# Ledger of designs, part 88: designed miniproteins, single chains, continued (5)

Each design is a single chain, and the fold is of that chain. pLDDT is the mean over its residues in the fold that is shown.

## One batch from the design tools (miniprotein)

Design m19262
Fold by ESMFold2-Fast:
Structure m19262 (fold): chain A 56 residues (1-56)
Amino acid sequence: KEELIKKAEEYRQKANEWYQKGLDALAAGDTQTAIEYFKKSAEYAKKYNEYLKEIK
């Protein structure tokens, strides 16, 4: 249970990191890079949610 919570938090932090990078790229006018970073963020967010379901 604790191991799953730790992995979930790691994925949540990675999702937030990539999301912020995506926002920075978007603000810089690099739409292509922003899209790529948002996709990475979404993938980590998906992993986070999957682990949350496992700990119930």
Scores: mean pLDDT 81

Design m19263
Fold by ESMFold2-Fast:
Structure m19263 (fold): chain A 72 residues (1-72)
Amino acid sequence: DKEIQKLLERIKKSSGISKGNTYRDLGDLYEKLGDLEKAAEAYRKSGEAYRSSGLYVEAEKQYEKADELEKK
């Protein structure tokens, strides 16, 4: 819906930490909507962006959220 489209557009224009923040917000939104598969994907992308920016603790938190939803 409109909120998802806004977050996807923001992702295209962001990098590093801001991209990680936006993917996290997208994951939170998908989780609220019950789309757990897309939420897990968004959390993994968030973790990748944080890790690439040196935010290892924040990256691990996002990976853990994705793993909980996927039950890996």
Scores: mean pLDDT 83

Design m19264
Fold by ESMFold2-Fast:
Structure m19264 (fold): chain A 51 residues (1-51)
Amino acid sequence: SAAAREHLARAEAALAAGRWDEAVAHYLEAKALDPTLVPSPALAAALTAMG
C-alpha cells in the first residue's frame, strides 16, 4: 500500500540520519500495514546489528 511504502521510506530516511529508534518504529508500522513487506538490505543489516 502507499501508506506502507511511505513508512518504509521514513524508516530508510531515519536510518540514514542515525535515528535508530525512529527507523525501527517506521519499519514496524510499514510491516503492520503490509505484512508481506521485506526491509532493504541496509535496513535488514541495521535491525540485525541492533538485536
Scores: mean pLDDT 79

Design m19265
Fold by ESMFold2-Fast:
Structure m19265 (fold): chain A 82 residues (1-82)
Amino acid sequence: SEVQKLEKELMLEMLHAAAEGAELLVERQQEVLKLKKAGAPQEEIDQKEKELEEELEKKLEELNEELRRKKKEYEEKIRKAE
């Protein structure tokens, strides 16, 4: 069924988005750990954590917007395939 194929493709897109989001979280954690291991002052670590948190939130919002667009596209294709 074309519907089943489209539903599977949407599920894969959702899983890919989740994986990309997880990668962003790991990258953020790695940057913070680098500063801590280098013995950076606490004030610099705190400032960097704030900057990385704001950047992460922005990137996650962009990923969510892209996923919403893809979901709408797939929902329309599924609707037409019925």
Scores: mean pLDDT 85

Design m19266
Fold by ESMFold2-Fast:
Structure m19266 (fold): chain A 56 residues (1-56)
Amino acid sequence: HMSPEAAKKAIEAADFLLEWARERSPEEAQRVGSALEKFRDIAKKQYEELKKKLEE
């Protein structure tokens, strides 16, 4: 299981890569953006599940 810190860092890394891609290549940003959005959704869901377990 991923730690909450690891999930948070994964989301931050995805945001950083998306910003980097947008500034350098709008075409690549569109392609990579969809994949990174899905990755952020997965990481956020994982973080919320881990948060629930820690509150138990």
Scores: mean pLDDT 70

Design m19267
Fold by ESMFold2-Fast:
Structure m19267 (fold): chain A 79 residues (1-79)
Amino acid sequence: TEALIEYLKKLKELLEKAAKESKNEEAKEYFKKAVEYIDKAIEALKAGDWKQAEEYAALAEKYAKKGYELDPEALEKAL
C-alpha cells in the first residue's frame, strides 16, 4: 500500500508539472482532473477501499490520456 501511494504521489507531481507546462487550456484542465482523481485514489487507499481506489486511478488515467492527446509535449517535458 505504501509503495503504491508513493508511486501515485510521483505520478501526481508529473501531472502537476504537465498542467503548469501546457499552454493548451483544455489539456491543463484534463491534467488537473487527473491530479484530483489521484488524490481521491490515495485517500481511498488510506481508508482501505481498494475498489474505490482502483476506480479513481482508472479515471485519473483516462483524464491524463486526454491531456496527453491534446498536448503531448507538456507531459514529455514534465518527465
Scores: mean pLDDT 85

Design m19268
Fold by ESMFold2-Fast:
Structure m19268 (fold): chain A 55 residues (1-55)
Amino acid sequence: SPSQLQALIAQLQQDAQRLQQEMSRSTDPLVKNILQMSISSTQHVVAQLQKKIAA
């Protein structure tokens, strides 16, 4: 349902914010790379879910 998708989007956006904060605190280039990939993947999923709600 649209309400369930909206709740999932909100949760994923919170997850992305937490990952961004962890990336800014990390000094390890490999860890930063992994976190950046995770952020990008989460943002991609959010974009797809937003498109589904808009349809």
Scores: mean pLDDT 86

Design m19269
Fold by ESMFold2-Fast:
Structure m19269 (fold): chain A 97 residues (1-97)
Amino acid sequence: RKEALDFEVEITLVLMLLAIAKRLAEQGKYDEAAETANIAAQRVEDLAEKYGHPLLREAAEKVRQAADYMKEGNVDKAIELLDEAADLLVEASRELR
């Protein structure tokens, strides 16, 4: 279905943004990493509003928290939250297919 394809494309783009944010944080580019994470969070929030799935809302919250930790320089906690958000997004994609 077109809706399922559109969802899969958006999830793939979000996962790519999370990977970019993680890499930027590992490079010490905390402001750029936080900005990238906030862009990803907005996309997940839009998906959560459209599909209403609780895992999407939880993933968005974790990505927003990761951005805040990046601004504080707590890279380890930020990366942990990004990885948790990615796992939730993958699980949500399995439930919504």
Scores: mean pLDDT 85

Design m19270
Fold by ESMFold2-Fast:
Structure m19270 (fold): chain A 108 residues (1-108)
Amino acid sequence: SFDDLLEKAREALENGDYDTALDYIVEAIKNAKSEEELLKALPLLTELVNKLPKGVQNAIPPRIVLEDLARKMGFKPTDEVLELVERLVQLSHVHESVANFLATFDVP
């Protein structure tokens, strides 16, 4: 289930296995059935972003880019969804699993 994937992600994060944690978070997001489930991933994504170099944390795209990406992912661009998308973009600069996931929304 979505909650089981997030629990596995937290366990991986606590063990310092950030790539495995992100693989579980990406799988959870792919299987999210509601905005409420999607937003349950936000605290874990925020914890992971806080471990990134400051320059990567500050490399935030403009709001219009985040809104476009949120819509392509099939979500309404609420402030909470945009925060989640921002965290995914930040993590995509250093984690291949997240970069590959986001690239699926740029296919014509």
Scores: mean pLDDT 82

Design m19271
Fold by ESMFold2-Fast:
Structure m19271 (fold): chain A 77 residues (1-77)
Amino acid sequence: ELYDKAIELLKEGKYKEAIELTKNSTDPRLKALRAVAEYLAEGILDFSGVDLTPEQRQAIAQAVAKKDIDAVIEILR
């Protein structure tokens, strides 16, 4: 449910709320969504502490540059 709620907030442009919802999570997917929300809110993409491959990081960076949240969801599956 937290994952689905974070996705909803990102699609609604509620980036600060998405950051707050995900900030204390140890789930790698929720950590990745937090990094995406931070980029959309503040323009800085930081995957530090997120367990992603270099290929996943590049794919997510391309998706968020296009503001394509559905592509981010696909990559994190």
Scores: mean pLDDT 80

Design m19272
Fold by ESMFold2-Fast:
Structure m19272 (fold): chain A 79 residues (1-79)
Amino acid sequence: DDAELARLVAEASAARKEMDQAIKEGNKEEFKKALERYQAALDGALAVLAPRMTPEQLDELRRSVEAYLEELKKKVEEA
């Protein structure tokens, strides 16, 4: 469902803005909450996309998402 995917992408975008704001404020607790929302939205989007993708494509996308999330966590811990 393209409408559901668009909704999940919008949720991920909103959560990303919340993460950026939490970093600016030095609020690690709010960052963690926003990161959880962001990850949930991405997991939902992957579930919507999974029937349209090969297992190899889905695995590659999951690895890219996980690498990105780990990089974000590192940047927060280094701040």
Scores: mean pLDDT 78

Design m19273
Fold by ESMFold2-Fast:
Structure m19273 (fold): chain A 62 residues (1-62)
Amino acid sequence: SAEEHYQEGLKLLKEGKPEEAVRHFLRAYREDPTLQEAMDLLRELVEKDPSLAPVVERAVTE
């Protein structure tokens, strides 16, 4: 479910795996576009580390 992907993303972020966390947050948002928490975290992560932007783009297209 969207919530499960969001929680897995949070766990990965705590483990120092932001690229994998980004993929899970995108999956959560795709399943439930009203889950703004996932989108807000994606924006915050990319703002703090712009190198994550290509990871977001790749995950959306693939």
Scores: mean pLDDT 78

Design m19274
Fold by ESMFold2-Fast:
Structure m19274 (fold): chain A 62 residues (1-62)
Amino acid sequence: SAEAARRREVATLVGAYERDHGITLSPEMRERLVAELVRASDDPQAMLARLEELLAERDPAA
């Protein structure tokens, strides 16, 4: 389905972001982020920007 394909794309972006920034998310947190991004954004660039905001609030440096 379109929703399943979109979830896979968002999950791939989250995984790539984790590798790029040396962050490890729990499966539970990853699924919540994917669900939030899929619902909140229709644009891949907007999804990435929102992901960065959400992960910054998670305190990636602490």
Scores: mean pLDDT 70

Design m19275
Fold by ESMFold2-Fast:
Structure m19275 (fold): chain A 69 residues (1-69)
Amino acid sequence: SNRDKLLRLIGEILRLIGEILDLEKELEELKKKEKTPENEKKIKEIEEKIKELEERREKLLEEMKKIPS
């Protein structure tokens, strides 16, 4: 049913939001540390990962909008 599809999409979106929040916390902690090349590399890797997860979240939100109420 459309409701079951919505509930599954909501569950996936909530998981992605949780992962993004965890990565944002890690990013904040890394930004407080010494500005080393290793820390800069980790910051960049986390920022890329956040971007990927945000893009997945947007795709799921668009899929959710296409489901009839």
Scores: mean pLDDT 84

Design m19276
Fold by ESMFold2-Fast:
Structure m19276 (fold): chain A 59 residues (1-59)
Amino acid sequence: SVIEEAIMADFGLSRAEVEELKRLLRTLSDEELIALLQRRFGLSREEAAGLIRALKQLL
């Protein structure tokens, strides 16, 4: 999808990483996922929250 391609380009993620994050979004709280994204990808809190909002458009 156009949204998926935009997320991959903007955050430097593979399709496999986007699919993993979509699964985690269903399982983890937003705060837990923010902490994971900061640790795994070195994102700021604001960047992590932005990615979560974008991923929710794919659910």
Scores: mean pLDDT 84

Design m19277
Fold by ESMFold2-Fast:
Structure m19277 (fold): chain A 57 residues (1-57)
Amino acid sequence: MREDIEAVRRRAEELGDEEAVRLAEEALKHLDQGDSRSALELFSEAGRRVAEAERRA
């Protein structure tokens, strides 16, 4: 999961989606705090934004 969230964060940076980067960073923070549920929710939102940005590219 951590590597997946980091991959989404990196992809968001490449696409210039600063909000998706922020969401992925928050997901990593929650994962480090042991809050896997919040981490997954934030990861899912970041992933959705990245997928949408890729459709625009």
Scores: mean pLDDT 82

Design m19278
Fold by ESMFold2-Fast:
Structure m19278 (fold): chain A 69 residues (1-69)
Amino acid sequence: LAEEAARAVRGSIVLSELSGADLATVVRRELEDLGVPAERARELAELAQKLHDEGASAEEIARAVAEAL
């Protein structure tokens, strides 16, 4: 799960940048698709967005989300 979540977060960042979609929305959807409960997926998506806004790299964001699982 943690490795799948890290991959999903990295993919979400790329997809968000290419499509202009909100990062938190993309991350939440991908985590829900992996079976993460909706509330937890939202919390982790908010974490990803916060770190992204602070200038963290895709690898740092992916690791933080995976560690928070």
Scores: mean pLDDT 81

Design m19280
Fold by ESMFold2-Fast:
Structure m19280 (fold): chain A 71 residues (1-71)
Amino acid sequence: SIHEGAEKLKTEEGRKKFAELLEELTGVPKEKVLEALKKYPDSSKAGVALILELGVPAEAIEKALEELSKE
């Protein structure tokens, strides 16, 4: 579930896997995704930064969180 995927973002391993999944889905470099997550420790602000600063579609974020929940 998206909820379970979001919980994994509290770990460094989960953040790295999330960034890899977003790179696969959108072509945005995983390093840029990780920088945004580090810059904005608040998950809602990080999500907004991914959409507005990096152009990541909200649907890609949801798909990456669902895939992360299956680990």
Scores: mean pLDDT 79

Design m19281
Fold by ESMFold2-Fast:
Structure m19281 (fold): chain A 63 residues (1-63)
Amino acid sequence: GSHEEKHKKILRLIALKLRLIGLEFELELAKEKNAPEEEIKKLEEEIEKIKEEIEELEKELNK
């Protein structure tokens, strides 16, 4: 039902937001450690992908 679908989307959104926090933390640590540019770029690309998934899911939930 609609309630079950909404609940699943909310749980997915929470999971994505938690993963985003973890990746942003990893990115800050990588920058502080002067990690290679390729490592920093990979983390930034992963963060952007998750942000896009969050935005799409939030739009769906607010509709």
Scores: mean pLDDT 84

Design m19282
Fold by ESMFold2-Fast:
Structure m19282 (fold): chain A 76 residues (1-76)
Amino acid sequence: MSKEKAEELIKKGKELYEKGKYQEAIDQYQKAANLAADDPRLTAEALENMAKSAEALGDQERAKVYREGAERVRAG
């Protein structure tokens, strides 16, 4: 159930990103990452999409943190 909800939140985040609602997209991806904490692939996908959304907002420092987080999750 947590995995299905995390996937739904990632989908909702992508829809918000397409509409230019980048902060709202980050909020959905953060919820997905929290629910998928035991699933490295879903957590990494959420963090990568948060990085893209932060870059779209012009927040390069936040984007860097999220991207590094995704890389660590994939490596470990």
Scores: mean pLDDT 85

Design m19283
Fold by ESMFold2-Fast:
Structure m19283 (fold): chain A 68 residues (1-68)
Amino acid sequence: SARGELAVRFARAAATLSKMLGDDEVAKQNEELLKQAEEAFRRGDTDEAMALAQKAVDLAVEAAKKKL
């Protein structure tokens, strides 16, 4: 589904942003969340993929806020 594809793209963007911010702990967590979102998408679980993507975005935003 298009929404599932968007969820994976958002999770990937969050993982990339976290890595660019230099927060290794958040980057590792977001790589894990990206893998989980991809697995949920493969199962057709769009709601779970979206929830995992939202969590990854929230972690990336929190890491960015710590940088001021």
Scores: mean pLDDT 84

Design m19284
Fold by ESMFold2-Fast:
Structure m19284 (fold): chain A 55 residues (1-55)
Amino acid sequence: SSREEELRRLEEELVRLGEELVAAGLDPTASDEEIEALGRRIVAVQDERAALEAS
């Protein structure tokens, strides 16, 4: 179903964003703004997943 496909995509995106956040945390040249932007994207994807699961 479309819902299962969307949930799978969101899960994959969360894994990628988590890897990017870890990489940014290990990079001394990464800005606080870049780390904050990654955090906001993670929250947005989590909210989208929660809304989709609630439907």
Scores: mean pLDDT 84

Design m19285
Fold by ESMFold2-Fast:
Order: structure tokens, then C-alpha cells, then sequence
Structure m19285 (fold): chain A 67 residues (1-67)
């Protein structure tokens, strides 16, 4: 069974930090075979950051389905 990694996105996260998180998710899944769970804990995220969170969740969900 694959190891599980949880990624928490918080109110201080910006579009740029979520983009970096998204790249780290790809590496964790592709290089280490981790299952990834993305949690949006931030309630006051910018709309730009929220869109990047959606992309991060989609990448994690798609990768998890292939494992």
C-alpha cells in the first residue's frame, strides 16, 4: 500500500505558494508513489489561491486514482 502525505493549505498561502505545493505534489506522487490528500484549511484565501487549490486537488485526485 502507498504511504499517505497530507498537504495543508492555510490563510497565509498565496497563488505562488500553492503553485509550489502543486509541483511538490507531482514529485511526491511520481517519484515516491505517495497518496496525497490536499486540505484547504484557509478560510480567507484569495480567489487566485483558491483556483490553484482546485488544481492541486485535481492533480492529487487523478494521481491517487492511478495507484
Amino acid sequence: SAEKVTVNIVDKDTKETVEAIRENIKKAMEEAGYLVEVKELGKNLSEEAKEEVKKAKEIAEEGNKKL
Scores: mean pLDDT 78

Design m19286
Fold by ESMFold2-Fast:
Structure m19286 (fold): chain A 113 residues (1-113)
Amino acid sequence: SEEDEAILDTLEEIKSTLEAFQNEAKKRGDEELQKLFSEAIKLVDEAIEAVKNGDYQKAIELLEKIKSVLTKIKNYLKEKYPDDPFYQEKIKTLDFIIGRVDYVIEVLKKKLE
């Protein structure tokens, strides 16, 4: 459906942004941050597959897990890099991504009604 395509496009954009952040973490030598982004990326891939298969219940569960991992990343950045403007800007981007994930969850919930 056009709605599923719009959801998939949103998840692919989120994945691309998280892969860019993972690559930056790698360049800066932060192995823990790399692992956290790897976890989030894997969950996004699984959510994309669930949407493609029409498994909206599984997609919602995976999206809630993505929100949890992104929140852990935000807390990690706040604790390790509190005064770094580069990482503070990344926290704002992560907040925006969490909001987009919330929107996708609400759209998928309506498909189950």
Scores: mean pLDDT 90

Design m19287
Fold by ESMFold2-Fast:
Structure m19287 (fold): chain A 82 residues (1-82)
Amino acid sequence: ELMKEAQEKAAEELLEELRKKGASEETIERVRKAIELYAEGYSLREIAEKTGLSVATVSKINKKFLELVKKVLKEKGIKRIN
């Protein structure tokens, strides 16, 4: 539960950041789908094919998402999940 909550919060923060930068709702939806597929264990190439994003863009999204997940866990005082 805690990891899923951290992932959901990280996804919300990433999508909010994109909206503040003027990303379209279509772009927001593609990024949301990329995050979901990444959490399900799909490869960067498969995510790119399924979302229409470039592999480079998917890689940047995944890196930022992981960074935000770590930040959320630290902010909640949760260093690890048992």
Scores: mean pLDDT 78

Design m19288
Fold by ESMFold2-Fast:
Structure m19288 (fold): chain A 112 residues (1-112)
Amino acid sequence: MLTPEEALREIRDRFGEVLDKALRDIDNAQSEEELLETLEKFRADVREVIAFLRKHMPLLPPEELRELVRIMRDAVRILADYVKEKYPSIKEKVDQLRDEILAELDRLEAEA
């Protein structure tokens, strides 16, 4: 079993890797179709990070969990705004994906 410190580090590392991959793939997307595929993969990857966080949630101090969720929430909003600015034509789909991820994070925080 991971220590609380090890669990927090692993969650941060996993989320950071997911963000870095998404940003790279967004910048390399050559079409709206590739961009939408990238955003769907980002949503799936974030859900895996949330599942890992839920599995280890009983080990995490409530204050650190709230701070981690806040960081994830802010990062998702910033990424969504970046994509909408670069590709206004898919704004509605980006807003939907953002809202779905934020709702998952809100549920996670309510369970803390």
Scores: mean pLDDT 85

Design m19289
Fold by ESMFold2-Fast:
Formats: sequence, C-alpha cells, structure tokens
Structure m19289 (fold): chain A 80 residues (1-80)
Amino acid sequence: SKAAIGAAIRAALERHKDRFSPETIEAAYQRAQDALDATSDPVEAAKRAIMAAVKTLLDNGVSLDDVEEFARDIAAALAA
C-alpha cells in the first residue's frame, strides 16, 4: 500500500538522523509523498517515491555511501 511505502521511507530516513539534517529528512519525505500521491499504481508509486527521496538526499549533499545504505533499508522493509 502507499501508506506502507511512505512509512518505510520515513523509517529509513529516521534511521539516518545522525547523518542527515532534519531539513533534508523533511524535504526527502515531502518529495516522496508528492510522488506517491501523483501515481495511482502502487508499484510505480513506490519506484517514483524512492527515486524522489534519493534525488533529494543527493541534491542536499548526502554521500553516495549514505544514500546506498538508505536504499538498502527501504529494500529490506519492502521485502517483508
């Protein structure tokens, strides 16, 4: 569900609170939510939301290593 995808993205962002600024976390989550709301298909919505969050982290100077960890956290949450 879109709610589960949004929750997984939020949880992954919160896991990196010591490395990501609060502003970056809120920006990434907002962009992910916008992507979820814009797409009716849950699978496509998930892909767009994850890409929006990743792009926001990169645009805000988060390292590739930290973005890779973030992506792995989301993948683990969604594989359950």
Scores: mean pLDDT 81

Design m19290
Fold by ESMFold2-Fast:
Structure m19290 (fold): chain A 60 residues (1-60)
Amino acid sequence: MIDQEEIDRAMALIEIAIARLLASKGDREEALALLREALERYSHLPEVVAEIEEAIAEIE
């Protein structure tokens, strides 16, 4: 059975991918806003937090 935390981790990775796509299209402000919202939403998953922070740093 898939744990909710595993589902949350998968969703976070999808949101990071969407944000990277937005940034590549020039929508950097929207990409950063999505990543900052994801950072708050997934604050209970330290590994995901680190990956989101890396994505923010790469886009800025």
Scores: mean pLDDT 81

Design m19291
Fold by ESMFold2-Fast:
Structure m19291 (fold): chain A 78 residues (1-78)
Amino acid sequence: MSDEELYEEALRLVEELERIVEEAKEKGLPKSAILELEVLLGLALISLGVGKVTGDMEFALEQIKKLLEEARKLLEEA
């Protein structure tokens, strides 16, 4: 997978995480749960930016995948 393909995949995962935040708001989750999801999204955006600047998109993608899994778990357990 090229660095460009890794970036596109990472961007798709960030977009999935943004959708999870919106779904949590639509489901009426507590503000504390929504805030935790927004923090996970912020960390994913930072990881994407760092990966783009450093060229280590493989590491950034791995971090974003972990953050997305935590977000999915939080949404399912709420």
Scores: mean pLDDT 83

Design m19292
Fold by ESMFold2-Fast:
Structure m19292 (fold): chain A 90 residues (1-90)
Amino acid sequence: MKEELEKLKEEALKKGKEFLKQVYEVRKKHGIATEENLSEEAIKNAKEAAELLEKLREQGEEGEKLAEEVEKELKEEAEKLRKELEELKA
């Protein structure tokens, strides 16, 4: 079970980070990210990350703790990308 929870955490992080990177690329190119200018892959990654986080939360206290760790790391990644975007006059 522990190994399965760790895999869910890793997949949620991977998909969440891919989505954030795609949003960054679109914002850099177009100034704003919308569902219309985001790729189907980006939207799919966002949905899959959300589903994986929900699965983690459903696994009880341990899973809920891992979901919180994922959310925190994704917030840190989003802030990092936001700062990079501000430094790059796109």
Scores: mean pLDDT 79

Design m19293
Fold by ESMFold2-Fast:
Formats: sequence, C-alpha cells, structure tokens
Structure m19293 (fold): chain A 62 residues (1-62)
Amino acid sequence: SELEKEIERYRKLMEEDIKKAEKTDFPVSPEAKKQFIEGMKEAGEAIIDGLLRAIERSRELS
C-alpha cells in the first residue's frame, strides 16, 4: 500500500538523520548527545508504530 511505502521511506530518512547526528560534534556533553540520539530513536519508533496502527484502522474501515 501507499502508506507502507511512506513508512519505509520515513524509516530510511530516520536512519540517515540518526547517522548524521552520530557524526556531528554538538556543543554538549557526550552524555547529553547520547540521550539526544536515544530520544530520536524512541521518537522514530513511536511514529512508525502510530503509522502501522493507522494502516490497520484503514483496513478495518475500507
């Protein structure tokens, strides 16, 4: 479905953003950077879960 393609696209963009963040020197402590990157991963997974639930609801309402 189109929604599944958008989820895959989002996942790839999220992976690229995380990789870029890992390579970036932020003006913060290493601990703060680690927490920030973990937060990005958790937020991304939550968004993907929400999109997957939206697909399931769309199937029920079709």
Scores: mean pLDDT 79

Design m19294
Fold by ESMFold2-Fast:
Structure m19294 (fold): chain A 80 residues (1-80)
Amino acid sequence: SLLEEALRYINEGIRAAQKGDYEKALELFKKAAELIEQIPDLFDREVASAYAIIAASLIDNPELRQKALDIITEADKRAR
């Protein structure tokens, strides 16, 4: 499902961030954001957005954390 794919990209983005692959992390968060916008079920979209926001907020690097949060929150706003 789109939800499962979005969650997978978020988890891969977190792993990339933990390895210091910041460009890869941002690319993966952008892919997750694109999928979140495409989720037709409102509940699943809310779950994916909430998970992404929580995951991004746990990124240790403050610049990457802010960029990831911006990507997800802008996608959430466009989906509404």
Scores: mean pLDDT 83

Design m19295
Fold by ESMFold2-Fast:
Structure m19295 (fold): chain A 90 residues (1-90)
Amino acid sequence: SLKEKADKLVNEAAIALSQGRYDEAIKLAEEALKLDPNNPRAHLVLAMAYLKKGEYEKALEYAERALQIDPNNPVAQSLLEKAKELLEKK
């Protein structure tokens, strides 16, 4: 299924993210969203990768989307708070 293909791409994106390969993580997560636009984990990977790259506006956008999909996700809440904090210190 498209969801299963998206989940595989998100797993690969999460591995790339853990290894500091932020641009690869972004590409894999974006491909996952083409297959499954509301994939919550893909939005979390994008938020974290953009945060690590210092692209705080994009990090905020993806963290907000992740919270719209799953309002109780503590990782999304933490990423949103961190992105807002870093934008205010800019």
Scores: mean pLDDT 88

Design m19296
Fold by ESMFold2-Fast:
Structure m19296 (fold): chain A 69 residues (1-69)
Amino acid sequence: HMEEEKKKKISEIKKRQDELIQQANTLVDEARRAFEAGDPERALELSRKAQELYDKAIKGAPLEISKVK
């Protein structure tokens, strides 16, 4: 019973992280569209919000971008 409660709590945390990542991805897409529409201020605001959500998803640690293959 106690182990099941611990597993549920971990699952809830993972679901919350996934939700934050999905929201951040949506904001990145919106930021790109705003920039293409000629609204750089909105694009920057949306990008900042996306970064905050990614940081929240990984407990405040910044995302390491691995573009080097």
Scores: mean pLDDT 71

Design m19297
Fold by ESMFold2-Fast:
Structure m19297 (fold): chain A 70 residues (1-70)
Amino acid sequence: MSKEEKAAALYTAAQILLVAAEIDLSLGRDPRASAEAAIELAEEAKKLASPEEQKELDRVIERARRIAEE
C-alpha cells in the first residue's frame, strides 16, 4: 500500500468512526470507543497527509474529542 493510499484509508476510517460516534450519541449509547478510535486513526492519517488534509483531520479530531467528553 502506498503512503497516499494508506493516508486515504485512515482518513476514510476516521470519518466513518466519527459518524458512528455521532450516531451512538444520538441513540443514547456510549460514543467514547468510536470517538477515541476516530481520533487515533485521524492522528495516524495526519502523519501521512498533506497540509490541506491535515487541516480537515484536525476538524475530525476536534469533533471526536467533543463527543468523547460527553
Scores: mean pLDDT 81

Design m19298
Fold by ESMFold2-Fast:
Structure m19298 (fold): chain A 65 residues (1-65)
Amino acid sequence: KASALTAVMIRAVAAAFEGRFRSVRLEGDTIVVDLTADTPENLRAAEELRRFAEEKGLRLEVRLS
């Protein structure tokens, strides 16, 4: 992993979900995103972001709260 890559991932999360997420944080090599709702738009964004994260050697965990 790379610490600089974390900033890129956070920006990607903000862009993909807009303001529709409660929080985003990095826990080890896992990007944790708390979503406010599981809308079709959020599910598409989560799937794309998960693939992107895995390509970069990171994991994505999406949680509903």
Scores: mean pLDDT 71

Design m19299
Fold by ESMFold2-Fast:
Structure m19299 (fold): chain A 61 residues (1-61)
Amino acid sequence: SLLDRLTPRERAVLSLVAQGYSQREIGERLGISQGTVSRLVRRALKKLGVRNRREAGSLVF
């Protein structure tokens, strides 16, 4: 699946985004900065070839 292109951290971040968590909340839950969350989301979206986080979320669930 396209999820096989993602690192475990990129997959975890996308899953939380799909569940409606903010980048701040994701950072607090995973013990990383909001900047790191933002970078992981952008990398995951590029790897999946999708335009937005909502489209990516359907692939994580």
Scores: mean pLDDT 74

